# Designed miniproteins, single chains, continued (2), part 91

Each design is a single chain, and the fold is of that chain. pLDDT is the mean over its residues in the fold that is shown.

## One batch from the design tools (miniprotein)

Design m7142
Fold by ESMFold2-Fast:
Structure m7142 (fold): chain A 97 residues (1-97)
Amino acid sequence: SPLVEPVTEAVTRVLEENGYKVLDEEKLRDIVADVLAVPSQEVDEAEAGKIPEDLIERVAEAILETLRSLGVEVPREVARQMATQILVRSRKAGVIE
């Protein structure tokens, strides 16, 4: 998808700006691709609770801005769900520290 690379780059920038390290950018890209293809409400609530709310909001905003620049509008709630899924799956896979 033409959305995957720009969203992955935006997520990586937000993570690095907030003191997180991306250990595997290719795996992060795969996670982003999966989340963009199937925006699902299935979130591991216990794992989501371990992620700082501020980080979720910053990643969600970056997703919204990136998608808007590409002519795609999504509700803020959907972007927040995408951000939460990306962050949960990335932490569980050992892709970010």
Scores: mean pLDDT 82

Design m7143
Fold by ESMFold2-Fast:
Structure m7143 (fold): chain A 96 residues (1-96)
Amino acid sequence: LSAAEIAAERAASADAVLELGKEVAKAIKDPEKAKKALELAEETAEALRAGDLERARELALEFIKLVSSEDLDTETVAKAVAAALHVVAAEVAAEL
């Protein structure tokens, strides 16, 4: 893959993380936790776009920890896991 293709893939992963993070945040009933989930998703997306994959991983882990503390339906949990997997995909793409 070219550097431009890797950057495009990373940008796509960032967009996916943000959209999935917004949907997860909407399902959280506690407004402070919902805001924190959205902020973590936004920071994860920004880290992905910047190519800071280590920071993106740490932020995604904090996002999953927050989501795991909430009583959410299976579909919402699946969206949170999908967001974290986009971070993993960006890391794998960087190694290729």
Scores: mean pLDDT 81

Design m7144
Fold by ESMFold2-Fast:
Structure m7144 (fold): chain A 97 residues (1-97)
Amino acid sequence: MDDPEAVALAHQVISELRDILTPEEQEKLSQLINEDPEFGRKLLELARNKDWDSLLKIVAELSGRSVSTVRKRYREFQKKLKERKEEELLKKLLELE
């Protein structure tokens, strides 16, 4: 059984990085944080400080992919999020008539 505090920390980190991580990468990261909660705290601090450059390098190392591949996933996610927000805002404006 894992330490409940480490499990909670893993959930927080995964929630911040969910959109750029595959389910397999999320599972691996959860296991690593449970083994080293200090690593999890560092990742959470980087995510909350929006130090995406450092986070993307760490994710690339964990996934065995290039930093450029992980950055591409993040950019595609950001683009989709922006497009979805613009569509939602436009829909709300149209509903106000």
Scores: mean pLDDT 72

Design m7145
Fold by ESMFold2-Fast:
Parts: structure tokens; C-alpha cells; sequence
Structure m7145 (fold): chain A 96 residues (1-96)
């Protein structure tokens, strides 16, 4: 179960990172990828508390980035990514 959940988090995080790269937001793409990787690694090790904390930090970071973004497409992708990490945090907090 943890391996499956970790794989889903990693793959979806990678998808958001690819969308951000297509929009020229390379540094934001790298940050999303690193957040997804850290969350997936924590889930694989059974550290749900740490995984939930990182997911909350990712969501807050991306919401702030979305608020500061001027490009409407970039703003939408950042908001969608923030909502994704928020849902992951909610899910993992129930397991912790």
C-alpha cells in the first residue's frame, strides 16, 4: 500500500513539474518535483507525520507562488498543484 501511494504521489508531482516547465517556470518545477520526492520517500518509510508536514509546506508554498504569478495559465497550474498537495496532507494526517 505505501509503495503504491508513494508511486502515485511521485508520478502526479512529476506531471505538475512537467506542466510548470512547459510554462517556463523551471525553478518552480524543480521545487514541485523535490516536494513530491520527499513526500513519497517519507510515505515509503511509514513516516506519515513528516510526509503530511512536507505536503502542507508544499501546498502553502505553491498557493503563495500562484498569488504572485501574473500568467493565468501558470496561476492555474500552481493552484491545482497546491490543491493536490493539500489533499495529500489531509489523507496522510488521517494515517498519522
Amino acid sequence: ENEVIADIIYKLGKTFAEELRKLGAEELADQVYEFAKKIADAVKSGNYEEAAKIAREASQFLRKAADEAENPELKTVLRDAAEFFEKIADYLEKKA
Scores: mean pLDDT 87

Design m7146
Fold by ESMFold2-Fast:
Structure m7146 (fold): chain A 72 residues (1-72)
Amino acid sequence: MDEIDRDTELANRAYRAVSPLITQLNQALSNGDLDEAIKLAQQIIETLEREAPDSALSRMRVAVLRQLIQRL
């Protein structure tokens, strides 16, 4: 249980670190800049996989972002 709490904290810290990139991704999507949106999403995925690879929460966030890219 303590291990799961620690992984969740790491996942939340990683997500906070990429928060500015998520804002930029939403702006790129709003502007129809698909090339920039794909690049930003890839940077977010790489950061989450590097900082919190063992977190189930982080893995779900990465899966959602990969699915988003496939729909662009």
Scores: mean pLDDT 79

Design m7147
Fold by ESMFold2-Fast:
Structure m7147 (fold): chain A 88 residues (1-88)
Amino acid sequence: MKVLTLEDADITEEKAKALGLTVEEALELIYKRTKEEAAKSDAVVIAAPNGITNAAKAAIEAAKEEGVPVEVVFGSKEEALKKAKELE
């Protein structure tokens, strides 16, 4: 089973500006990239150590549109990787 592992990030205006983007453009880019990668995957696992924020919401929407199941891990990316390995 192919599992895509992602980490949530609260995309603030400061973080988006560091990438030369607006928050909306950064979230659209996350959505588009997640959609492309989810299409190649059987499941998506998202690490949300501080709870679900805007990047995770964009990724969840993208995965749902591709019909791919999504699991959220309220912990570190390492914990999400362990969950992804269990699904493989």
Scores: mean pLDDT 82

Design m7148
Fold by ESMFold2-Fast:
Structure m7148 (fold): chain A 69 residues (1-69)
Amino acid sequence: TLRELLARLAEAIRAGDEAAAERLVEEISKQVGPEVAEAARRSLRNAIAAGLPLDLAVDLTLREVEELL
């Protein structure tokens, strides 16, 4: 699901695994398009940098993605 992909992307970003993050953004892009996938990456990166729990970061990003679709 999109939520599962966003959760995996959030974990990759928190771990600093740029290669995994890039692969996951490509997979998300296949479902929502490249612009929305890149917005999701930025949203997760900002939320994680701000110290939000991953579950909350994913929920906020999913809401943003749904508004862009």
Scores: mean pLDDT 84

Design m7149
Fold by ESMFold2-Fast:
Parts: sequence; C-alpha cells; structure tokens
Structure m7149 (fold): chain A 79 residues (1-79)
Amino acid sequence: HMKERKERIKKLVKETLNEEEQKEFFKTLEEIEKILGEEMVLELLENARNGADSLELSEEELEKIKEADKLLEEIAAEK
C-alpha cells in the first residue's frame, strides 16, 4: 500500500520536474519524513496533488505538523 503510493508520487515528480529539481525534491522529502513520518508526508503530497484546500488530520498529526513547522522555522532562521 505505502510502497505503491510512494511509487505514484515518484512517477509524477519525474514527469513534472527536471533532474536537478527531482534531486532537491527527494532530499527535502527525506528530511521532512524524518520529522513527520512517511505516512503523513504521503498524505500531504496526495492532498496537494488532488487540490485539497484542507487536510483531514488527527489532533496528534496536526500537533506533529506544528512542531515540525517550528523546527523548520528555527533551521531557516539559523541559516
């Protein structure tokens, strides 16, 4: 299930982005997956692809996203 979902996203990325953008995209995804987890990242990507305005997230998932956003902001500020 997860493997097939990830494969579909990879195919879409390969069709829409050039080689340089693909490498950058996959590196960013790997870092985000370490923070949010693979399942949540896949759900975010699928919702973005479908043009969803909002995500159907549990309270725990929403808290993890907020925590990850704060961490990413701290990293960007330290840049």
Scores: mean pLDDT 62

Design m7150
Fold by ESMFold2-Fast:
Structure m7150 (fold): chain A 56 residues (1-56)
Amino acid sequence: MITPKEALEKAKEAYKAGNKEEFSRYFTAVFLVYSSNLDPELKKEFDKFYKEINKP
């Protein structure tokens, strides 16, 4: 199993590569853990990435 941190890294790489299927898979995995994972470092990193992908 990969860690949430590794899943976030893979989501970022897939997004940059235009690999939509891998992006959705890894992003969803991190998103589901986000609210239950008490790691503030990872939450900040995820929030920043979420803002980047949702920019117009």
Scores: mean pLDDT 74

Design m7151
Fold by ESMFold2-Fast:
Structure m7151 (fold): chain A 67 residues (1-67)
Amino acid sequence: ASMQVFTGTVVVSRPGGEDRTVEVRAPSLEDAVRQVAALATAYLAAGDQVKEIRVTPEQLALVTRRS
């Protein structure tokens, strides 16, 4: 069976021009949104800027090279 996961991405900007991308994975859309919202809030509270937030559905097809 194909398991659907959601990938949440937060892009954070610092004054030095170094952008950092933080990625989270969650089994539901609600969990992914909650996690990216918490991360974005934490970075904003630390004085960083949030440039982008994305949540994308992803199906995992596991191909194990070591079966």
Scores: mean pLDDT 73

Design m7152
Fold by ESMFold2-Fast:
Structure m7152 (fold): chain A 97 residues (1-97)
Amino acid sequence: MRTVLAEVVLEYRDGVVRIRSVARILPDVRPEGFSLERGRRTARGVLYREVDLDAPELTLEREEEREMPEEEFRENVEEIARRAAEAAIDALVAEAA
């Protein structure tokens, strides 16, 4: 088992949320968990997940934009960040397999 780290940055501007995700395999085993730091129009999420994977060090970057009202972004920021982090890890694991 290895730990995969996903870092997600959300930026909301002019009716659009920009989602940038970076997932990477860590050399060290870390406790699983999700943390989120919220700003007024920004958020940073960090997800650590254990995976049953024996692969070389890999990094995967993803960028996505979605149109949504500011209120929808504020209400769903944690779900958006968590889903983006999970998707980035799943994509990295699929590429490494």
Scores: mean pLDDT 82

Design m7153
Fold by ESMFold2-Fast:
Structure m7153 (fold): chain A 76 residues (1-76)
Amino acid sequence: SEKEKRQKAASYLAAAGIALVAADFYESQGKLDEARRDYEIAIELAEKALSLMPDEDKPVAENILKRARERLERLR
């Protein structure tokens, strides 16, 4: 159902946000391997959320995706 899709999207989005914050913290500590892993997790979770979200709700997931990708590229 559409309600179940929205609930799953919200769960993925929350997890993506947590992963992004954790990655930022690891990067600030110089733990670059942990930061890279958590940025990759944030990207995967945000992409999963986007696949389940209605168009009007996508900007927040797109913002997480953009931030995680920009930071991951700087660590490569």
Scores: mean pLDDT 86

Design m7154
Fold by ESMFold2-Fast:
Structure m7154 (fold): chain A 99 residues (1-99)
Amino acid sequence: AEELEKLTSDPDPAVREKAVIEASKLEDKEKALEVLEKALSDPDPRVRETAVLGLASLAKSEDEEVRKRAIEALRKAQSDPDPRVAEVARAALAYVEAS
């Protein structure tokens, strides 16, 4: 958890992207959610896209609060200035709503 937070602040976007992927796999879903929500503000659109995919997974959580917050974060990501990140967020919401 603390190591992942340090890696999400690494100067290399590839390192931050890997940290976001690992955060999405955490058993502590509240901690995973915090890391992924922060990653939506990352300067690199690839890191933000990876955060959207992690949030899509959390939007299927059995924890109602985690699920609601993940869906809210995905809705905000639909307004991302990068058209690819916005497209992935819309696709993630459609997938979560259909599943």
Scores: mean pLDDT 82

Design m7155
Fold by ESMFold2-Fast:
Structure m7155 (fold): chain A 71 residues (1-71)
Amino acid sequence: PLVLPPEIQALSDEQLELLREMVERVLAGKEFSDEEIEELAKRLNLSVSTVRSFIRSVREAEELGRQAREA
């Protein structure tokens, strides 16, 4: 299971949908530009560092899950 930072858990439905889109892009192996991260942070009302940490956590969770499934 993906562990979300506390500030991400307190988002509106529209912001949660944006988060789901971001997760899907991470799972698809897409990279984010600094400009895209700033825009996401603004739209989610989060800090850039929180968005970067979330993206990293999703990538790590995906890799761990894939390794467990392949075992």
Scores: mean pLDDT 72

Design m7156
Fold by ESMFold2-Fast:
Structure m7156 (fold): chain A 71 residues (1-71)
Amino acid sequence: MIIEVDVPLEAAGEVARAIRELGGRVLSTKLEGDKVRITAEVPPERADEALARLQEIAEKHGGEVRVLGER
């Protein structure tokens, strides 16, 4: 599953760490002003857990999480 996370720069490290702990990988990171857009691939078996954790981080920092596709 491909996920996109938009968070403030200060939260980018926390998001990247959560993705790695869930067995995912960061595919790209784009800096846009004071926010970072992180695109990551997460194992389908952990999709629900990953979405829950990333959404909690995003809500804490005023960010957003989007699902781009399943693989």
Scores: mean pLDDT 81

Design m7157
Fold by ESMFold2-Fast:
Structure m7157 (fold): chain A 104 residues (1-104)
Amino acid sequence: SPEEKLQQALDELDEITYEMVSLIKNPRMATLVLMTLASGHSEVDLYLRQGNLLEAARALLRTVETLIELAKEIEREEGVDLSEQIKRLEELRTELQGLADELS
């Protein structure tokens, strides 16, 4: 179901994000990443409680896109290798875009 796909995407995003945070050296950037994830969860939860699966999928997609840009910036600033996490986020972005398209 779309709801199960959204829950699976949220669980995968958590895993990727916590793995990414463990590699980040700058505590300010780690905090920004975690705050972005928390904000995304709150927005998705709000739409899920309203039964608005399309807006929940779009909210999660925006969160993933923001985390991709943050991960790329952190790679540039710190010289840490986040290529695996970025790849997984880009795959998740593609899945969520597909889900949003199916729901629209």
Scores: mean pLDDT 91

Design m7158
Fold by ESMFold2-Fast:
Structure m7158 (fold): chain A 74 residues (1-74)
Amino acid sequence: MKKVEVERKVVGSDGNVKEIVTTTEGNKEEITYRVVSATVPVHPDSYTKFILENGKLVKVEVHLHSENDALLLP
């Protein structure tokens, strides 16, 4: 069964909030980071995704609508 966990946390004291979505399916885990509130605008389509298999990082996927969005994503 596919398990999805969503966590929102403040990244900085100045109000930047990241949404962390962890999706687990069998031996594969995908962790997606998005900025949902920030002092500078970040496009909602910008994200960083970490793909793990058997607990090992196998791929990092970065999608940036603007290169400036990279400053707020891991």
Scores: mean pLDDT 68

Design m7159
Fold by ESMFold2-Fast:
Structure m7159 (fold): chain A 78 residues (1-78)
Amino acid sequence: MREEALKLLEEGIKAAREGNKEKAIELFTEAGLLIPGMSEETAERLAKVLTNAILAGVKLTPETLLRAMEGAADVERR
């Protein structure tokens, strides 16, 4: 699970750096949905925010992205 999410985040970062925003958002959303407690709405919003941050030149690693997504999912828990 976490390893699969990290792989999707790595591919998403690559897509974002290549300027493919649509693919990056899709990959980040898929990675987010692998995280327990993550809602589809939160995954989609976070995917857009993270993609825009990378396009703005923010240096993010797959591990940093995963931690951000895990934090968001934890807040969504009931």
Scores: mean pLDDT 79

Design m7160
Fold by ESMFold2-Fast:
Order: structure tokens, then C-alpha cells, then sequence
Structure m7160 (fold): chain A 95 residues (1-95)
């Protein structure tokens, strides 16, 4: 399963948010691809859903608004829960 990969990503994203270090577009795209792959197999995976929200927060803090919108689109296309989609939309509306 993808659970170990999803947990690793959540821990990495929390660390990046807390350190307030900038991320590259290349690094951001690698995280987006991991989330996309996991959610395509399991759109209700709570760890992957939390990773997506954390990634959106990190992307917005770094000014990567278009990549944050791409994460939302991937989640909508994967059929993620409406509550999580609404949380991400609220984050996008805050910037």
C-alpha cells in the first residue's frame, strides 16, 4: 500500500511548514505526483487527503498559487470528500 509513502510526505510537509523554508517548483511537482497517485487508487485515504491540504498551505505560503489550484483540480478529479475540497477552496480564497 501507499500508506508509508503518504505518512512520509505528511511528516516532510509539516517540517517544511514549521521551518518556513522555500520549496522549488520541481520539489512541489514531485509531491503533487505522489498525492495524485495515492488518491487515484484511494480517494478517501485520510493521510493522503491531509498531505494534500498541507501541500496547498505550503504552496500558498511560497506564492505557488497555480500549483495549489492544480492540487485542488487533482482532488476534484479523484473524487475526494467534499469537506476536504471545501477546506482547500477556503485556503485558496484566503490569498
Amino acid sequence: GHITEAIGLVLRLIGLILSKEPISEEEANSYIEVIKRILEEDPDNPVALRAAVLLVKLLLENGHVELAKEVLKIMEEAGAPQEVIDEIRELLDSV
Scores: mean pLDDT 81

Design m7161
Fold by ESMFold2-Fast:
Structure m7161 (fold): chain A 56 residues (1-56)
Amino acid sequence: SFAELGKRLGMSPQNVRNLALLFKEDPALARALIRKELPSATDEEIEEIERLAETL
């Protein structure tokens, strides 16, 4: 869920949802933004955001 992932990443559920929506439109831009804002985010966490985008 957006809320649970947000707690793990230290961001609001709305921010996680916005990143998921961006993945649906432009995956490359979404990855670049995540690496800029969350430089410690793992590939697994990024993939989890991408999977949430599939539910939107």
Scores: mean pLDDT 80

Design m7162
Fold by ESMFold2-Fast:
Structure m7162 (fold): chain A 95 residues (1-95)
Amino acid sequence: SIMEEIEKLIERLKEKLAEARDPSVSPLERELIAGAAVTAASALIVSLRNEAKKAREEGDEEMAKKLEEKIKELEELLEEAQKIAAEAAAEVAAA
């Protein structure tokens, strides 16, 4: 199911953000991991917005609502990833 695939991708993003927050990982590696998470979350948000629009056009309001809830979760993860990337970049610049 598309929802199971979306949930799996969100879980992978959460795992990558946990890795990007790990102080045992170098600042440069944390910046790269967080930057990759920003790219992945941004791409997934665009894809899900297109899928939500399609669901609405087809009259599937339940699917559109579920996709919009996942988009909101991804927007929160994107903001977190951007913050982690900026903090790691500042540590790299200070080194």
Scores: mean pLDDT 89

Design m7163
Fold by ESMFold2-Fast:
Structure m7163 (fold): chain A 67 residues (1-67)
Amino acid sequence: APPDFQALLDFLESHGWPASVIDADADGRYDASARAAIANFQAALGLEVDGVPDAATVEALKKALTQ
């Protein structure tokens, strides 16, 4: 799994969001479902759509969820 995937799950849980927002089957794994959810967020936020929860994706998602 990418190093930021667990950090993204922890961020969502700590802010009262269900991990299922990016991990729909709630298995805690970076799988095809999680990659598709992350790619959907990247597309919605105007980022590069690669399905990888890199630092830019994590920061953009934090900003979107906390503003």
Scores: mean pLDDT 66

Design m7164
Fold by ESMFold2-Fast:
Structure m7164 (fold): chain A 80 residues (1-80)
Amino acid sequence: MKTLAVLELERAVEKALPTFDEKRLQEIDDEIVRKLAELLGIPEETARAMLEAGRGDVVAQASDLEFRAWAEGRPIERLP
């Protein structure tokens, strides 16, 4: 599955396209929210609120955690 960094890149690309697809952007946003909730061990509603308050900081933190787990080949579980 795609990393948070790849999902954020896809979101930015979709928003910049002249053939902007609102449905596709919503699907990407929902996938990012689910991914953040899993990586940070928080509810999806909290993840969505954090993205609205400070997307860059939240995504950077969660992406670092995901990248470290991937690089070490360790299973990713809820992160309290």
Scores: mean pLDDT 71

Design m7165
Fold by ESMFold2-Fast:
Structure m7165 (fold): chain A 100 residues (1-100)
Amino acid sequence: SAELEALLAEMIARLRELLDEYAPHLSEEQRELAERLAVGAYVAAAEAVATGDLTPLERQIARIEAAARASTDPVLRALLEGMRREVEEFLARFRALLAA
């Protein structure tokens, strides 16, 4: 649906904005970790739009949360928590659109 595709595009844009904002404050390894987690969210959200299966997206939220908790760098933790919130917002809005 056009609404679900627009929601996916918005989530991707918000995650890219966060990555760009935080990139100058992160090591190469930290940037690669955050980028990999963002790509995982893109894939899981695209699968949700295509199939209606939210389980991969819920698993990706858990992975981002675990990475944030494991991080000793407050800047990386702030980025990962921001990314988690954007993915959770997508999940909540996706559920609301399906209920309408």
Scores: mean pLDDT 90

Design m7166
Fold by ESMFold2-Fast:
Structure m7166 (fold): chain A 99 residues (1-99)
Amino acid sequence: MQRLIEAYRQLSDHTRALIDAALEAAEKAGKEDAVARLRELGAEHDRIDAEGRAAIAAGDEAAVLAAIQRLLDLTYEVIGLALDSLSSEQVQELVKKVL
């Protein structure tokens, strides 16, 4: 369980940092549709984080794994949106800032 909790926390923090960095880049680029979608993904992260924290408190390993999977799916969606919405230079800057 402890390793799953550590993995969950690291992934949740990295996913939030990625969303925040992508949102900043999209706002600077004037990509209004991407900004709106990234705000939705931020709200989704808040829901997943609440569910993951509840699962940790309950000792529900299966629910923690499900939260990790949802965070991974969310991370890939943010990356895909950034690749579609931002220039190559903006994507490179985002990668350097977060990863």
Scores: mean pLDDT 84

Design m7167
Fold by ESMFold2-Fast:
Structure m7167 (fold): chain A 92 residues (1-92)
Amino acid sequence: KEKEEFEQARQEAHDAYAELLPLLKEAYDKYPEILKEPEISSKLQEISELIEQANQLEDQGKYGEAAKVYRKVAEKIKELKDYIEKKLAELS
């Protein structure tokens, strides 16, 4: 069901972002230079742009398309979270 899939996808993206925030704070506090690396900064920008796109699709009532974009957001956030987590472990 498109609206149910949309609500689930949006929640998954928000949950992924909530899990990412503590790692971003740890990186900022201990190794702020890694947040300026192109691999991290470009991924953060891409995630921001996808969130903007998903919000616009949601506002237009295009729930199926918005759900697909939120799933991409969640996937990109999880990839970035794993990357930062491994990087922090290597630096410690």
Scores: mean pLDDT 84

Design m7168
Fold by ESMFold2-Fast:
Structure m7168 (fold): chain A 56 residues (1-56)
Amino acid sequence: SEEASRAVQGAALVAGYKPIKAETKEEARDQALKLFEESKDPLARGVALAVAAYVG
């Protein structure tokens, strides 16, 4: 969804990554999980995990 895509972009910005766009909820979830795995910042990891849980 557009909301999930914006949440992933926010998490990416917090982690210092460039904004990313997601066309589907599945893509948004995959991008959030990837950000969680690659980020070392606990805040970015927490936001990414919350986004992944939110999109299902």
Scores: mean pLDDT 65

Design m7169
Fold by ESMFold2-Fast:
Structure m7169 (fold): chain A 100 residues (1-100)
Amino acid sequence: MPSREEILARAEEILARAEELLGADHPLVRELRQLVEELKRATTAEELEAIARRMGVLGRRIHEEMVRRGVPQEEIDALVALMEEVVHHLLTLAAELRAA
């Protein structure tokens, strides 16, 4: 299981890739940037679970937008896989915090 710092690093990588593919000023990219900032401040299992749910919804919307723009399938698959990985790790970390 990756550390909190590793999860945050992956989230920042996703943000950078989304900025490259959609543009830094895109509404979905701005919402993703806000989630990354919230992740830096999140301390409770409840906060991590809320961020994971919002990231899942954003991931679907980003996927739809990338398809609409004709982004290559390999790039879409790579970004979607990273987003799914981060969501999974956030939910696992939240479960560990609840068990502590």
Scores: mean pLDDT 85

Design m7170
Fold by ESMFold2-Fast:
Structure m7170 (fold): chain A 89 residues (1-89)
Amino acid sequence: MALTDEQAAEAEARLAEALAAAAPSLSPEELAIAREGARRVVEALRAGDLVEAARVLRDTAVRIAELRGDAAAVAEAREAGAAMVAAAE
């Protein structure tokens, strides 16, 4: 299911708002990973690939958790990400 240009722009704006809200709690390296993840999610959504968008979100969350060295957060990110991918399929 492909998003309309309007829906894609709205999703992009929402991701930008979420990233801006999270930015004060992120390190510069975490922020760079989150920005790259958000860019790839927008590309997947514009292509209508909700499964790829969910995978990118999962992989981004896992990378940030791994960077923090938080094994519990890595497990939580993988579980939440798997649920998002399953919901998008």
Scores: mean pLDDT 76

Design m7171
Fold by ESMFold2-Fast:
Structure m7171 (fold): chain A 91 residues (1-91)
Amino acid sequence: MSAKVQEALREAAEGITREDIEKLAQEYLESKDRSKRAAIEATMLLYAGILEGAGDKEFARYVLEVLLEAKKQDPSTSEEELQRIEERIKK
């Protein structure tokens, strides 16, 4: 339950690097495919959730900030989507 989930999240978090996050953001910006951009966003949000669950709040915030900056450069991004990410960062 809670303790086993937290241990699994910690192990998953150890595999996430800043280079991986930067590559995902770059792929998001280079992709013309909406489905691919949505998949990259979902992956970055998953990584942020794993890091938050593992207790790495600083790295989780970094992931969300990188995603926010990438989405600000995407003209298809709504103001509501940006606000949701900003609210999560401010937590």
Scores: mean pLDDT 81

Design m7172
Fold by ESMFold2-Fast:
Structure m7172 (fold): chain A 89 residues (1-89)
Amino acid sequence: MEELTAEAQAAAVEAVRLEAAGRVAEAEALEQAMIERIRAALEAGELTEEQAKEVVAAAQIAAAREVARLRPELRAEAEAAIAKLEAWL
């Protein structure tokens, strides 16, 4: 799980950077590929549904933190998203 969590976090951060660079289609493709990988691990029994939820939440928190770092105008929205995700875990 640790490797998948780290990979999901890295992919989420890269997707945010791609979107900030105006490369929205590439960001969406990277996000979709990561979702498919998490789904495949769930279907293979390598993750429980709860573990998959934790991986997704960790990735979304990492993405929101990168948004706050790169785009200060979205900081309040990103901080609200982080708080909601942390309360969800």
Scores: mean pLDDT 80

Design m7173
Fold by ESMFold2-Fast:
Structure m7173 (fold): chain A 101 residues (1-101)
Amino acid sequence: SLVDEFIKIAVEILKEEGLYFPGFEEAIRERFDYYKKLANNTTNEDTLLDLFQIALYDVLVERGVPREKAYRIIAKVIRKAFEKGLITLEQFLRFGIEPRF
């Protein structure tokens, strides 16, 4: 799924940045599923991208990652997703420039 690919990209980037922690995949999936449930289990791809960014921000900040660094990590994930062809240019311009939370 799109979310599974985004989690894989986030893991790669967090390992490169020295921010990966055991249980990250479980933490991000739980937080994303929580927000998806609040969004009536949406299948809208733009909404799923927005919810993933919010979930990733929350997980990183709760783990003690500074907000500015969390934003940079999210921007790297969105850029990598665009480079891999997982999102459109319109989605990249909307979500890769300014997180919506």
Scores: mean pLDDT 84

Design m7174
Fold by ESMFold2-Fast:
Structure m7174 (fold): chain A 85 residues (1-85)
Amino acid sequence: SSAEERERLRRELEEKARELERLAEEGAPVEELRRVGEEILELMERLGVSPEELEAARRTLEALILLNEARKAGLSDEEVRARLA
């Protein structure tokens, strides 16, 4: 059923979102974050989100990647402290 398919896609999206969060916390390479982020965007498209929502999500992914690179570069005191442990 369409409801059953949507629930499956939502669970897959939640799983990929957790994977992206874990990779970001671990300071994974930009290429890994971008790969998982693109998989998330594909799942959102399959769930029927608008092109405007997909564009907003893509901008959010780009911001996440930039913040992750900033953290790895030591531009946040809290993240620097976490990484020096």
Scores: mean pLDDT 79

Design m7175
Fold by ESMFold2-Fast:
Structure m7175 (fold): chain A 71 residues (1-71)
Amino acid sequence: SREELLREHERFHRELAEKLAEIAGKPVKTIEDVMRGKNVEEFLASLKPEQIEKIEEYARKVEEELKKALA
């Protein structure tokens, strides 16, 4: 159902924000703001290349899973 997909989507976003916060060594709130398009360039400039790669990898995995669920 759409309600079930929405719950799955919200869970993925929550888990993604938590994982990205751990990788970046930043508060979850900071990651949430970045995910909403706030201070993205400044945030990325503060990270090491390895942290950026891991963030991009997790973001792509979440996007792929959402794409599969919507297909």
Scores: mean pLDDT 76

